# Designed miniproteins, single chains, continued (4), part 26

Each design is a single chain, and the fold is of that chain. pLDDT is the mean over its residues in the fold that is shown.

## One batch from the design tools (miniprotein)

Design m12942
Fold by ESMFold2-Fast:
Structure m12942 (fold): chain A 68 residues (1-68)
Amino acid sequence: MDDLRRFVDERSQRGINDGDVQAGYEAGQRAVDAGDDQSYGRVVTALGVMATQGYGDQARDVVNRVNQ
């Protein structure tokens, strides 16, 4: 959790870009693949990054997969 929180904090200060969105997306995919509820916080943080960059629909899809 702390690593992903640091990731968002550092990038938010300089502006989020496509590379940052890709990293957030990969974190979300790892949480889904792992089926680990402890990774839920990472998914939520990744969704925040994706939604900010206009990837709201993709972010919602990741949440639905984790909750199933």
Scores: mean pLDDT 56

Design m12943
Fold by ESMFold2-Fast:
Structure m12943 (fold): chain A 70 residues (1-70)
Amino acid sequence: AEEEIEEAKKLLSPEMQAVADQGIEALRAGDKRAARQKMFELATLANRSKDQNERDAALRIVRVIREWID
């Protein structure tokens, strides 16, 4: 749900929040290709994070948005 995304975003770095927002905006505009690309970028940033809570939150956003694309 949108609430889950907003709560998870609060745990992200500013860089990750920007990528998540760009993916959400692309999805709202109906650009599923751009949304998938941004989710891939967010997952890549999550893998670089040493903070397990930040990583888990980013991957949760990726999962939810990918479900909304389908």
Scores: mean pLDDT 82

Design m12944
Fold by ESMFold2-Fast:
Structure m12944 (fold): chain A 74 residues (1-74)
Amino acid sequence: DLLERAKALVEEAVPLALELRRALEAGDEARAAELRARLEPLAAEFDRLFAQLSEEERAELARHYAAVAAAALA
């Protein structure tokens, strides 16, 4: 299931993206570079999956992203 794979990538990528934001805010260039290197292949795979999703599946993925992001910020 492409949608479930995309949801799993969101669950992996959101915490890393938040860590990247914090590293950039702290001026930790070494940590930011490490996090970017880890996020790059996840972003590429996400783009490949997203292109194959229907409009309804993209809406479901957006709702899942919002939920994961909210949980990560709590």
Scores: mean pLDDT 86

Design m12945
Fold by ESMFold2-Fast:
Structure m12945 (fold): chain A 61 residues (1-61)
Amino acid sequence: LVGKLFRAVAGVPKLSEDELELRKGDIVEVLEEVDDEYLLVKSLKTGKTGLVPKSMLEEIK
């Protein structure tokens, strides 16, 4: 998944400092697969990095 682009399927709240807030439709690049629940991603809109739940992301083909 590293280097792949994903889209947020809904708004994602920032609940901790390690997480990234996203709005529906925001595009992110995967930097690291952290575990089975979370990806470390970079927002293409803001340049910020953080953890996002995999369930909130859809791969762009």
Scores: mean pLDDT 81

Design m12946
Fold by ESMFold2-Fast:
Structure m12946 (fold): chain A 67 residues (1-67)
Amino acid sequence: SIEERKKVIDELLKKGYSVEMALVAVSLVERGEPTDEQLDAAANALGVSRETVRKAIEEVKKIKEKL
């Protein structure tokens, strides 16, 4: 839901993630398990490593389990 999305984004921001990373990571998790192509596209767009995107995705999953 929109309310759950806001809570996840707020928690990522509290952990020091950028708004752009938080939005991308949440969107990827909402679509299911991301493909390598999706991870690479996100990493390239954000100027980070694939590992950084994967860590953000794992944080989203962890936060959602607590909601």
Scores: mean pLDDT 83

Design m12947
Fold by ESMFold2-Fast:
Structure m12947 (fold): chain A 77 residues (1-77)
Amino acid sequence: SKPPPDKEITLTEEQLNKIYEIIGKVAGIEFDKVEGEVTMTESELKESIDTLIDKLKEAGIITDEEAEKIKKELLAI
């Protein structure tokens, strides 16, 4: 079966800051507050999060277990 078409989502300023807060708590990093909203597909959001997590792992900031924890926390939003 063909995959379903990507869902467009609009992330509010609150949701964006919540995502960064969750990542920052696990990684021990303080991110600057983001202003404004962003519209993207669920696939684009997943790719952006995966890329950020991969960069944090490459930098030795987070472990594989912490990366999975971040992904679980973000799915709960």
Scores: mean pLDDT 73

Design m12948
Fold by ESMFold2-Fast:
Structure m12948 (fold): chain A 66 residues (1-66)
Amino acid sequence: MPSEKELEAEVAILGAAALIVANRRAGDLKKAEEAQKYLDKAYEAYDAGDYEKALEYAKEAMRVAK
């Protein structure tokens, strides 16, 4: 089973991805592109096993996508 931090990071990444898709659908490509940069960093941190950093970047992506 994944760790609690790993699961928390995964859920946040999925939430950020959903908001980015919503922004692209709404035509707010600037917000989607800026948020995607943070989401890319979240995936990089997640792949490296740094779930705390992945969570931080995913939260920042969600903040930008609002």
Scores: mean pLDDT 83

Design m12949
Fold by ESMFold2-Fast:
Order: structure tokens, then sequence, then C-alpha cells
Structure m12949 (fold): chain A 65 residues (1-65)
């Protein structure tokens, strides 16, 4: 369901934020790429917003390594 997918994205993003805070940029990138693949499967505006936010965070992490 869409609700389960949103929950999985939220958990992956939370783990990515924790990895980023610890300086584990490689792990943060892996988690965000997994979240992005799920977000691309979400319908409508929710999917577009999720993709945009994850891509923005992913770009930020890649610039820090």
Amino acid sequence: STEELIKEIAELVKEAEEAFKKGDYEKAIELLERALEIAKQLPGAIGLVAVHEIERFLKKVKEKK
C-alpha cells in the first residue's frame, strides 16, 4: 500500500540522516538511493515531493564526501 511505502521511505531517510551525522556518507547514499527507488513508485504529488526531497538530500551528501 502507499502508506507502507511512505513508512519505509521515512525509516530509510531517518537512517540516512543518522549515517550523515556520523560522517558515514557511503551508507547515507545507499539508504537514500533505496528510498528514491521506492519514492519513484508513489503516485501523484506525494511521489513528486518525496523524489525531489530525497534527490536534494542525496546531492548534499555526495558533495560532502
Scores: mean pLDDT 85

Design m12950
Fold by ESMFold2-Fast:
Structure m12950 (fold): chain A 55 residues (1-55)
Amino acid sequence: SREELLAFVEATVEASRGAAPEDAEATAAAVRMLLEAAGLPEEGEEAVARIRAAA
C-alpha cells in the first residue's frame, strides 16, 4: 500500500544516515525505481533528495 511504501521510505532515510555517497546513491536509485513502479514518481524524487541529504 502507499502508506507501507512511505513507511519503508522513512526507515530507509534513517538507515542512510552517515552512508558513503556511493551507497546512498545506490539506495536512492533503488527507492526511486520502486516508487515509480508503484505509480508514485513525485514521492520517488522526494525520497532521493531526502536520502542524499541524510547521508
Scores: mean pLDDT 83

Design m12951
Fold by ESMFold2-Fast:
Structure m12951 (fold): chain A 90 residues (1-90)
Amino acid sequence: AVKIEVEGEILNKEVEADGHKYLITSAMKITETLPGQPPRTSLIAFGEVVSGKYKGKLFFSTVDDLPAEADPKELAEEALKNGHYSVANP
């Protein structure tokens, strides 16, 4: 059996990266426990670009191999600032 625990949070946090402003709307922390393996914690963050050339585009970030006790808000902000995100293109 697989155990999956999900912690979701609405952040509405503005962050600046690469000269653009981003609104992190929400983050989801997922902890998965497979039989015979240690727990694995990942973060998925979503938001919108609010300034610059990509204003109005959606972005997402995925970060794996996190500590189980990690704060989803702190991780979402750090991932975006360090370029660990993708911007949706039509």
Scores: mean pLDDT 72

Design m12952
Fold by ESMFold2-Fast:
Structure m12952 (fold): chain A 74 residues (1-74)
Amino acid sequence: MEEEERKKKEEEVEQAKKDFDKAVKYALENGSKEDALKVLDTAIFYAEQAAKDPKAKEKAEELKKLAEEKKKEI
């Protein structure tokens, strides 16, 4: 059960990462840097919350790092 919960949390973080990446691309294609930054800030906030759960910490920290790097590119 513990291991299955950890995998589900990791999958949730990976899905959130994909969803936010798509949203950032959509906002950039429409020429809105402000909207892209809002999506990235939301991803960072979610990752910080998820990182408080030891079962999701590694994947959550990875999501946060990717969102911060993407924010620097915009």
Scores: mean pLDDT 73

Design m12953
Fold by ESMFold2-Fast:
Structure m12953 (fold): chain A 78 residues (1-78)
Amino acid sequence: SRARQVLRQSLQTNTQNGLESLRLGNQDGANSNFSTRTTMSRVGRGYLRRGDYQLAIQVSNSGRRSSTTTLQQARNSL
């Protein structure tokens, strides 16, 4: 499923950006990325279980955008 693939990619992005924030010494950025990943995983999988594929994609895209913004803020704090 495209929706499942998009969710999987977005979860990977949040994990990668969280680890990068941690590498940069930004604990708040890391915590934010990991928290967003956890929420996106729960909500996104809930939508997939119900067949709400469009909502699963929307949650995934939102989580990915939030993740990228948080990483940029972490980089700017150096």
Scores: mean pLDDT 83

Design m12954
Fold by ESMFold2-Fast:
Structure m12954 (fold): chain A 77 residues (1-77)
Amino acid sequence: ATQAQLDAVTAQIQAMIAQQQAVQAESGYVPDWSPIQQAVIVIVQLVNDGHDINIVVTAASDVFGVSKSAIYQALAS
């Protein structure tokens, strides 16, 4: 994977988080999601959009502060 692909995916994850926060501020509802649950939701969306799972998991691990092994275990469940 190139650094440019990793940077692009990281930026998209941050944009998705900002969009979720905007929707939560507008609705007044804050979901009680763990960081691992947030990471899984974002990963599934980006993989469905055609991004490489290894790049997405690496970016999500960095953004949400969860281990890649924990993310892979959650995705396998």
Scores: mean pLDDT 75

Design m12955
Fold by ESMFold2-Fast:
Parts: structure tokens; C-alpha cells; sequence
Structure m12955 (fold): chain A 87 residues (1-87)
């Protein structure tokens, strides 16, 4: 699947289980997790790390997800439905 390959190319660890794709990457002390529902075509983003970095990391993670979805040719199909931050 082009979406799985696009996340792997961006340096994410990717797991696919049924209708879910989970992509995770740690950059320094920040961990980004994308949980993608392949059937509903939704993307949920979680960023974990130091509280002072979470606002910028959350914004960066959302833009990165949009870029990866566009690269995979599904930017018009998949929607980001949540961005959660965890200190």
C-alpha cells in the first residue's frame, strides 16, 4: 500500500493490523504516533514529550501527516480528526 510505504520512507515504524495503520517515530525527546483508520479514512495524531515542545511538535506533526498523505496520493481522501499532546 502506497500510504504504508510513504510513512516508512519518512522514517516511521509502521504496523498494519486489519483496518488500522499505526506509524510511530521518535525525534529527540518527542514521539509522534499516527493512528490511521483505513476504512473510515481518518488520521489521529498523538505527540508525546516535554510540555514546552508539544505545541510546536503537534503543529509540525499535522503538517508532516498532510505531506505524507499527499505524497501517497490520498491527501484528498484522508482527514486529520484529532491532534493530542501528552507531556
Amino acid sequence: MALEEAFRAAGFEVEVEGDKLIARKTVGDVTITYEIDLKEKTVSITVEGPAEKLNSAGIAAAFLAMSILEEAGVGDEFKIVSVETKA
Scores: mean pLDDT 85

Design m12956
Fold by ESMFold2-Fast:
Structure m12956 (fold): chain A 53 residues (1-53)
Amino acid sequence: GSWKEKRLKELVEKLGIPEEEAQKIVDEAMNGPPYEREKRYDELVEKKLKERE
C-alpha cells in the first residue's frame, strides 16, 4: 500500500479519527515537499488530537 493508505488506516483504526478528517490530514501532509511529509503529518495529528480532548 501507499504511504497515504497506511496513514489513513492508522488515523481511522488506531486513533479513531473520522475518515473525512483523516483524509484531510493525509492530503494536507502530502501537500508540500516530500522530505517534510512525516513532520507535517505528525503536527497535523497532534493538533487534531488536542482539539478532541
Scores: mean pLDDT 79

Design m12957
Fold by ESMFold2-Fast:
Structure m12957 (fold): chain A 102 residues (1-102)
Amino acid sequence: SKLEYLLKLIGLILRTIGLELDAEAAGRADVAAALRRLREALLEALKNIDSFSEEEQEEIIRIAEETIAAVEAALAAGDDAAAVAAAEAGAERLRELLERAR
């Protein structure tokens, strides 16, 4: 349902904010900046979710979940460059989907 996707998306946005704040506190400026770009893409997806089919909503959630998991795994391994790359790739995938849905 649309409500289920909205609640999942909000949860993913909150997780991204948590990671951004943790990165800032740790002095990981590049990681924080990449996570901010991801957060901005997720917020744009939230704002425009009414424009998406159920399949597109599922794709948005899947991209966000995969991206956050990849960032978390990279950070756990101490690989800031991999965390930046994962966050930027996820943000780009989301922006491409948002543009395609016009």
Scores: mean pLDDT 88

Design m12958
Fold by ESMFold2-Fast:
Structure m12958 (fold): chain A 62 residues (1-62)
Amino acid sequence: SAGEQLLEAIRRAKAGGEGEVFLAASPEEAELAAREIGAATGVKAEVEPVPGGSLLRLRKAE
């Protein structure tokens, strides 16, 4: 599920790797989700617009 992919991406980011999740959402919606994830988990989230949606890239906050 999308939730399982997000949890694994967060886990990878916290371990010092990079996580990536595709969201079937607009860039504006993905930016809101990225901000919420960062606030809730402490990871850094970056949004990249792609055909059909957005990529959410997660990494460990320094």
Scores: mean pLDDT 81

Design m12959
Fold by ESMFold2-Fast:
Structure m12959 (fold): chain A 64 residues (1-64)
Amino acid sequence: ASDKELDEGVTEIALAVVATVGRRLGVPEEVLEKAREEARRMFEEGASVKEVLEYAKKAVEEAL
């Protein structure tokens, strides 16, 4: 497997954790879905795992 496959797997797991926490904090599902979609797009366009996770985390925090 390539490093990109490992990074993609780690990103998916981390995004799932962020979504679970956001849902528990009362963030609307629509906001969580949009954040995940944009995070995936950023990753596909060459953003690092760290940049994608920081974006997703900030999107959840701003919805609170």
Scores: mean pLDDT 76

Design m12960
Fold by ESMFold2-Fast:
Structure m12960 (fold): chain A 69 residues (1-69)
Amino acid sequence: GKAEKYLQKAIDTAKKKGETEVTALLQAALDALRQGDVDSARVLLEAALKKAKDEEVKKLIQKALEELG
């Protein structure tokens, strides 16, 4: 889905920027989403957004959250 695409881009960008903690939270969010656990994915995405420092990573996380509803 669109949420998964934005989440994957957020993971790739966070890795490139060296945001290790954010990357781990985003990976957990992707795993939750793939298991159909939308509530856990949302909580993990919100936690990642709060910790993210890079503006591009923040925007991609926000887009993933918007696509979850």
Scores: mean pLDDT 89

Design m12961
Fold by ESMFold2-Fast:
Structure m12961 (fold): chain A 58 residues (1-58)
Amino acid sequence: SLEEKLKKLREETLEKARQAGNDVDAGLDILIEERKKFAELAPDHPLAQALAESLKTL
């Protein structure tokens, strides 16, 4: 289900964040990757569409 996929994404993102520690640049890269994966999992969601548009301006 979408909820299970989102839970897995959250767990993977938190694990990567733990590994990055206090590295702000690594933290930003992790956040960008999470946003991309969220948009891939729920492409028809209004929030995912807004996030995909935001990523185009990076």
Scores: mean pLDDT 73

Design m12962
Fold by ESMFold2-Fast:
Structure m12962 (fold): chain A 77 residues (1-77)
Amino acid sequence: MEKEIEELKKEVKKLVEEASEALIAGDLEKAEKLLREAEEKLKKLVELLIEAGKEEEALKLLEEALKKIKEAVEKAE
């Protein structure tokens, strides 16, 4: 479980960063695909963190992901 959580964290972070770059670059189609993948991975990650009793860590990850997406959307506009 712990190793799976660590791998998912890396995947989510990478997808959110790539999606943010795509949004800033104006590639909306690529950004949408990457954000959807990030959403699915993040959902699995949050579920695993809650199962592991790491609810605070799950909330922190959600806040970080949402903040980064919001900033990217604002920069794209």
Scores: mean pLDDT 77

Design m12963
Fold by ESMFold2-Fast:
Structure m12963 (fold): chain A 59 residues (1-59)
Amino acid sequence: MLEKAKELGKKAMEITFKESDGKVVSIGGADGLTPQSRAVAKAAGEGVKETVKEIEKKK
């Protein structure tokens, strides 16, 4: 369950990166993130953080 939330967070971040012309300006878990509980929200947030770090490395 939490693994799926983490992957969803990563995908949401990737979409934001592509649509921002390679700029990562905002990470609020708004794009495609709909957690049902605090535990799920935390897992999704961690996925987003991992994706951001990967994108930053490629800058």
Scores: mean pLDDT 54

Design m12964
Fold by ESMFold2-Fast:
Structure m12964 (fold): chain A 62 residues (1-62)
Amino acid sequence: KRLEEARKEYENFLKDLLAKMPELTPEQREKIKNTSLDEALEIVEKYTSYGKNIVKAIEFSR
């Protein structure tokens, strides 16, 4: 459970970073904050010019 809590904190941190991407609309930022990390990464990959590289970097760091 302690490791699961650390994972949750890390995922929330990543979602906060993803929601701050300058290319996203306010609606997309709210979706990122309120969805799973997987969905948040999918939104960033789809709607930002560097999304695929950002997603790869985050997935590699997990």
Scores: mean pLDDT 73

Design m12965
Fold by ESMFold2-Fast:
Structure m12965 (fold): chain A 80 residues (1-80)
Amino acid sequence: SMSMDPDTYVVYQLLGIDPSKYNLDDVIEAANIIAKEKGLEPLKSSSVSEIRDKLVPLLESGEIDREEIIKLAEELSKKR
């Protein structure tokens, strides 16, 4: 955590995901796959503002489930 970029750490906190367990690239890829399947616009970047303004509201509304993102991110990590 002390050597991690502060913005990256904030993204993990906003998503409620453990930064030691999940790669951010896999999490963002999983979120974009789920968003596309639901007819939603994909994230343009992993920036704090993009996550806060686009992904967090979808998680809070229940339109995208956090557990679904985590499960798919784990599957993507295993395929590498």
Scores: mean pLDDT 78

Design m12966
Fold by ESMFold2-Fast:
Structure m12966 (fold): chain A 84 residues (1-84)
Amino acid sequence: GMEELEKARELAEKVVERRKEELEELIKKAEEAFKAGDEKALEEYAKELEELAKKEILELDPEASERVIELAAAGAAELAGKAL
C-alpha cells in the first residue's frame, strides 16, 4: 500500500544523496545512447543504473521487499534525472 511507496521514496532519496554523481553520469550516458540510437549501450547503462540503485537500497535496508526495491530504484533514477 501507501506505506511501501513512502518507504521506497525515503530509500530513493538516500540512494540519490549517497550516489548522486554516479547516478547522474549513468543517466546522462543512457540519454546520449538513446539520442544516438545505440540500443545496446542504452540497455547496458540502464542495467548498470538499476544494479547500482538496488545495491545501495539493499545496503540501506537488507530486508526490503522486491516491490520496495523496484519502486525505490525507479524513484532514484527519476530524482537523479531531474538534476541533469
Scores: mean pLDDT 80

Design m12967
Fold by ESMFold2-Fast:
Parts: sequence; C-alpha cells; structure tokens
Structure m12967 (fold): chain A 55 residues (1-55)
Amino acid sequence: MSPLEKKISSLQKEIMDLQDKAGATTDGVEAKKISREIDEKVKELVELGKKLKEE
C-alpha cells in the first residue's frame, strides 16, 4: 500500500470516530467542535485523493 493510501485510510478512521462521537453527544458546543475537526480532516482527505489519482 502506498504512503498516500495509508494516510487516506487513517483519515477515514479518524473521521468515522469523530462522527460517532458527534452523534452520541447532547452538548451543542461539543458537537460544533467535533464538526469543525471533521471538516478539516475531510478537506485533507480530498487533497490526498487527488494526489493518489495522479500517482
């Protein structure tokens, strides 16, 4: 597996974990914080996906 594929897999796992936490929380402030982290990781995932297609 290429280094890019490993990073993509790692980010996907992190995003899934954060989404699970967001769904379980009843605190709106915490939910917004988690959503912010998910958005950042999703952006990174998209960039890595573009690089993988070029590889």
Scores: mean pLDDT 80

Design m12968
Fold by ESMFold2-Fast:
Structure m12968 (fold): chain A 82 residues (1-82)
Amino acid sequence: MEAERERLREALRAALERLEALARERRQRFRFSAELGPTSGEAEVEAEELIPELNDAYGAALGEVARLLALGERVRLELEVA
């Protein structure tokens, strides 16, 4: 159980890192926040508009969030516009 939760948290972290890398490469700016159980993560990344590739990566991250929620974790992933 715990190993599966940790694997999903790691997958979400990797997906968020990919989002940041893509945003920098494409000169896009976006702000997102992620909260997993008692922990939280926030990042301000360059994004004024999401391109299809970023939307795909974000969708993958949302999939990991859904799996964590199914395991009873408190997880939230949001995109914010300043």
Scores: mean pLDDT 54

Design m12970
Fold by ESMFold2-Fast:
Structure m12970 (fold): chain A 70 residues (1-70)
Amino acid sequence: TTAVLAVKVKKEDIEKVKEIAEKHGGRFLAYDEDRNIAYVTVPLENVDAFIEAVKKEIPDAEVRVVATSG
């Protein structure tokens, strides 16, 4: 089971979001430059750890689960 998350972040922080997603078994999908949102996939069991890591490294980031599959 996989979650799709929207991470509201500055363009300069995209690489950090990608690294955090990869550390949590996920993948970077896309960045919406108009909305400043990075989309990532993360295994559902790792979502809470991913959100905590993003908040620690990028305190201004907003994270939302958009969809789950499975």
Scores: mean pLDDT 84

Design m12971
Fold by ESMFold2-Fast:
Structure m12971 (fold): chain A 85 residues (1-85)
Amino acid sequence: SAEDKANALILEAAKKLAELEKELIEQNVPTEEGVKKMKEFAEELKKEIEEKLKSDPSVTEELRKKTLAQMELIAKIALHELRKA
């Protein structure tokens, strides 16, 4: 279903953001540089999800908005964790 597709895309994005967060922390990347990299990666993932959902005529505007809002929240959480000193 369209909802299953949206959920799968969010799960994959969350995994990718968590992997980047772990790598940036383990490599002791400076916070400002890490935040920039995380923001750029989150924006790329959001764009990819939006394009995949827009190409599917079974996806409603409401489902797309909800999915993008979930992506924003996941990105915000990752950025918050990365900024913890």
Scores: mean pLDDT 84

Design m12972
Fold by ESMFold2-Fast:
Structure m12972 (fold): chain A 74 residues (1-74)
Amino acid sequence: GERAVELAREGLKLFEEGKKLIEEGKILKGIGLVLRGLGLAYEAVLLAEKAEKEGKIKEAEEAKELAEKAGVKV
């Protein structure tokens, strides 16, 4: 699962950028990035579950940890 880790990292990045925009008062733009980040992080969790079933436990764990930092429950 390289793709799961990639999606989780991108999701976390967008989530963090969105939070910064909200703190700066750019609420609508910030919320848009947070929602995109959460969507990518959620997709990463689904791919991580598939990777875990295939024995790629370390990659699945890394992707889930990154997704959780982006606000997705795992």
Scores: mean pLDDT 81

Design m12973
Fold by ESMFold2-Fast:
Structure m12973 (fold): chain A 56 residues (1-56)
Amino acid sequence: MSAEELIKRGEEALKAGDAETAAELYEKAGVRAVNDGDEKLLERAVELSKEAAAKI
């Protein structure tokens, strides 16, 4: 699954009210973005993960 796909799945989880699953998916998206060298996706995934986790 690509970083973009993981972000989309995280957004679906947030819409369903599952912030914990969304945070996990965004963390996975960040790891994939690093491996792909996609700095913009990494920044987005990190911000979304922080928002979903709320208690960093």
Scores: mean pLDDT 78

Design m12974
Fold by ESMFold2-Fast:
Structure m12974 (fold): chain A 63 residues (1-63)
Amino acid sequence: MIDSGTIPRDQARAAARAYLAARGVPKEKIDEATEKVLSLLPDRDEIPAADFVKAIDEVLKEL
C-alpha cells in the first residue's frame, strides 16, 4: 500500500464485514467478528488503515 489513509468510523463496520467475508468468515460468525474488530479500533472519527488491518488480523487469529 502506497498510502495508509484512514477509514471513517461510520464506514468501519461495513468495511470490516466485507473484509471478514472476503477472508472466509462464515455468516454465523460475521456479526460477532465485526463487533470484535470494532472494539479493537481506536476511539476516533477516522481510523488509520494500519490500525484497522491490525484489528482484523487479530480477530482472524481468534477464529
Scores: mean pLDDT 77

Design m12975
Fold by ESMFold2-Fast:
Structure m12975 (fold): chain A 70 residues (1-70)
Amino acid sequence: MFSAFGVVETSSEEGAKAAAAKVAEHGGILNTKFGFFVLDAVTPEQAEAIRAELEAIPGVTKVTIMMVPL
């Protein structure tokens, strides 16, 4: 398993809140002020699925994910 650290860039406050809710659905935490998020105990496949879900949110312009081994 890996910890994932990332940044969600958004063009709207609604997009930022929706992204935070999506990260929370996967057991993570997203800081809506800066777009930084953390996901613990994910696989690379799960991280890519979560990236795709975040990028599908209206108002999300870019998602960056970094994977760190646990």
Scores: mean pLDDT 80

Design m12976
Fold by ESMFold2-Fast:
Structure m12976 (fold): chain A 62 residues (1-62)
Amino acid sequence: MVERLEEEARRLEREAEVALEAAALSPKSMQQGLLDLYKRLREEAERLREEARELAERARRE
């Protein structure tokens, strides 16, 4: 369970970096959207990490 959340968070972080790189290669119009996506993905990843921590605690209780 928690492993899935952590993997998803890492995947989002990777996608965020790809979006950042794509923004550099894209026209200004797409750059804005990609930068927004980068920020959003980063925030979502952080949220998933926090939720994963709570779930990890639950797993320890068993």
Scores: mean pLDDT 78

Design m12977
Fold by ESMFold2-Fast:
Structure m12977 (fold): chain A 85 residues (1-85)
Amino acid sequence: SMEEEMKEIIERSIAILQKNKHKLLTPEERAEYQKLVADLLAQGKDTPKVWLKLSEEKGLRYFANQALGKALILFGAKKINEWVG
């Protein structure tokens, strides 16, 4: 389901952030990432679904930092803990 898929992506993104806690993108990738974040914000509360749709074009790795940042803003640590715990 979409919820299970999103949970998996969030779990992976959180693991990346917690372990590395730094930039994972080149300057060019960061520019693309910022553009995509702006596009997602324009889409409102359906951001996770929109992000997944965009990741079909660019691949999941490219959006790892975007998904993690957005997940923390939208869901918070408490909600993510519900999904992983």
Scores: mean pLDDT 51

Design m12978
Fold by ESMFold2-Fast:
Structure m12978 (fold): chain A 63 residues (1-63)
Amino acid sequence: KLEEAVEHMEKGAQAAAAGNYREASEHFRKAYELFKEVLGPDHPVAKAARAGAETYRRQAEAA
């Protein structure tokens, strides 16, 4: 689970760098769900994944 969460964070960052904001938001959302399950929703890493998902979701909707 934790390794899968890290993989989603990496894929999210790569998608964001490529301008694929919808794909980025989906990967960060999956990472958040996995980090939340393992570390809890208030852990800094889980919060970072959630912030990424929200940021890129809004970017995708604005385009």
Scores: mean pLDDT 81

Design m12979
Fold by ESMFold2-Fast:
Structure m12979 (fold): chain A 69 residues (1-69)
Amino acid sequence: DEAEKVLKELEEMAKRIEEALKESEEKGKEELEKLKPKFKELSALPPVEITYLTEEGKEQTAVERVKVT
């Protein structure tokens, strides 16, 4: 299921960034850098784009996913 795969990867990436940001802002930025290539891969998937906010309130546009009906 493509939607489940994309959602799962987004949840894992968001969780890693969130946990790193809880430790320190700098570690959060390092995790973001590590995940940039992953975001690029997922962004190649149509049809819908996902945006999320970090604890800093920064918008991340990353992954396209299908909505589950």
Scores: mean pLDDT 60

Design m12980
Fold by ESMFold2-Fast:
Structure m12980 (fold): chain A 58 residues (1-58)
Amino acid sequence: SELEELRRRAEEARELSERYYKLGEEYKKKGDYTKSSGYYILGVGYEIEAELLEKKIK
């Protein structure tokens, strides 16, 4: 169903956000601030997507 699809997408976006934040931290530790910033921006983007999807299915 559409609601099941939205829930799956929200969960996927949350997992991607978590993964990109972790990658951002790893590259920050390596001193690669350009890659770190890029991964952090992706993490924020997926976090926002997850929040919007979660609000839609509430």
Scores: mean pLDDT 86

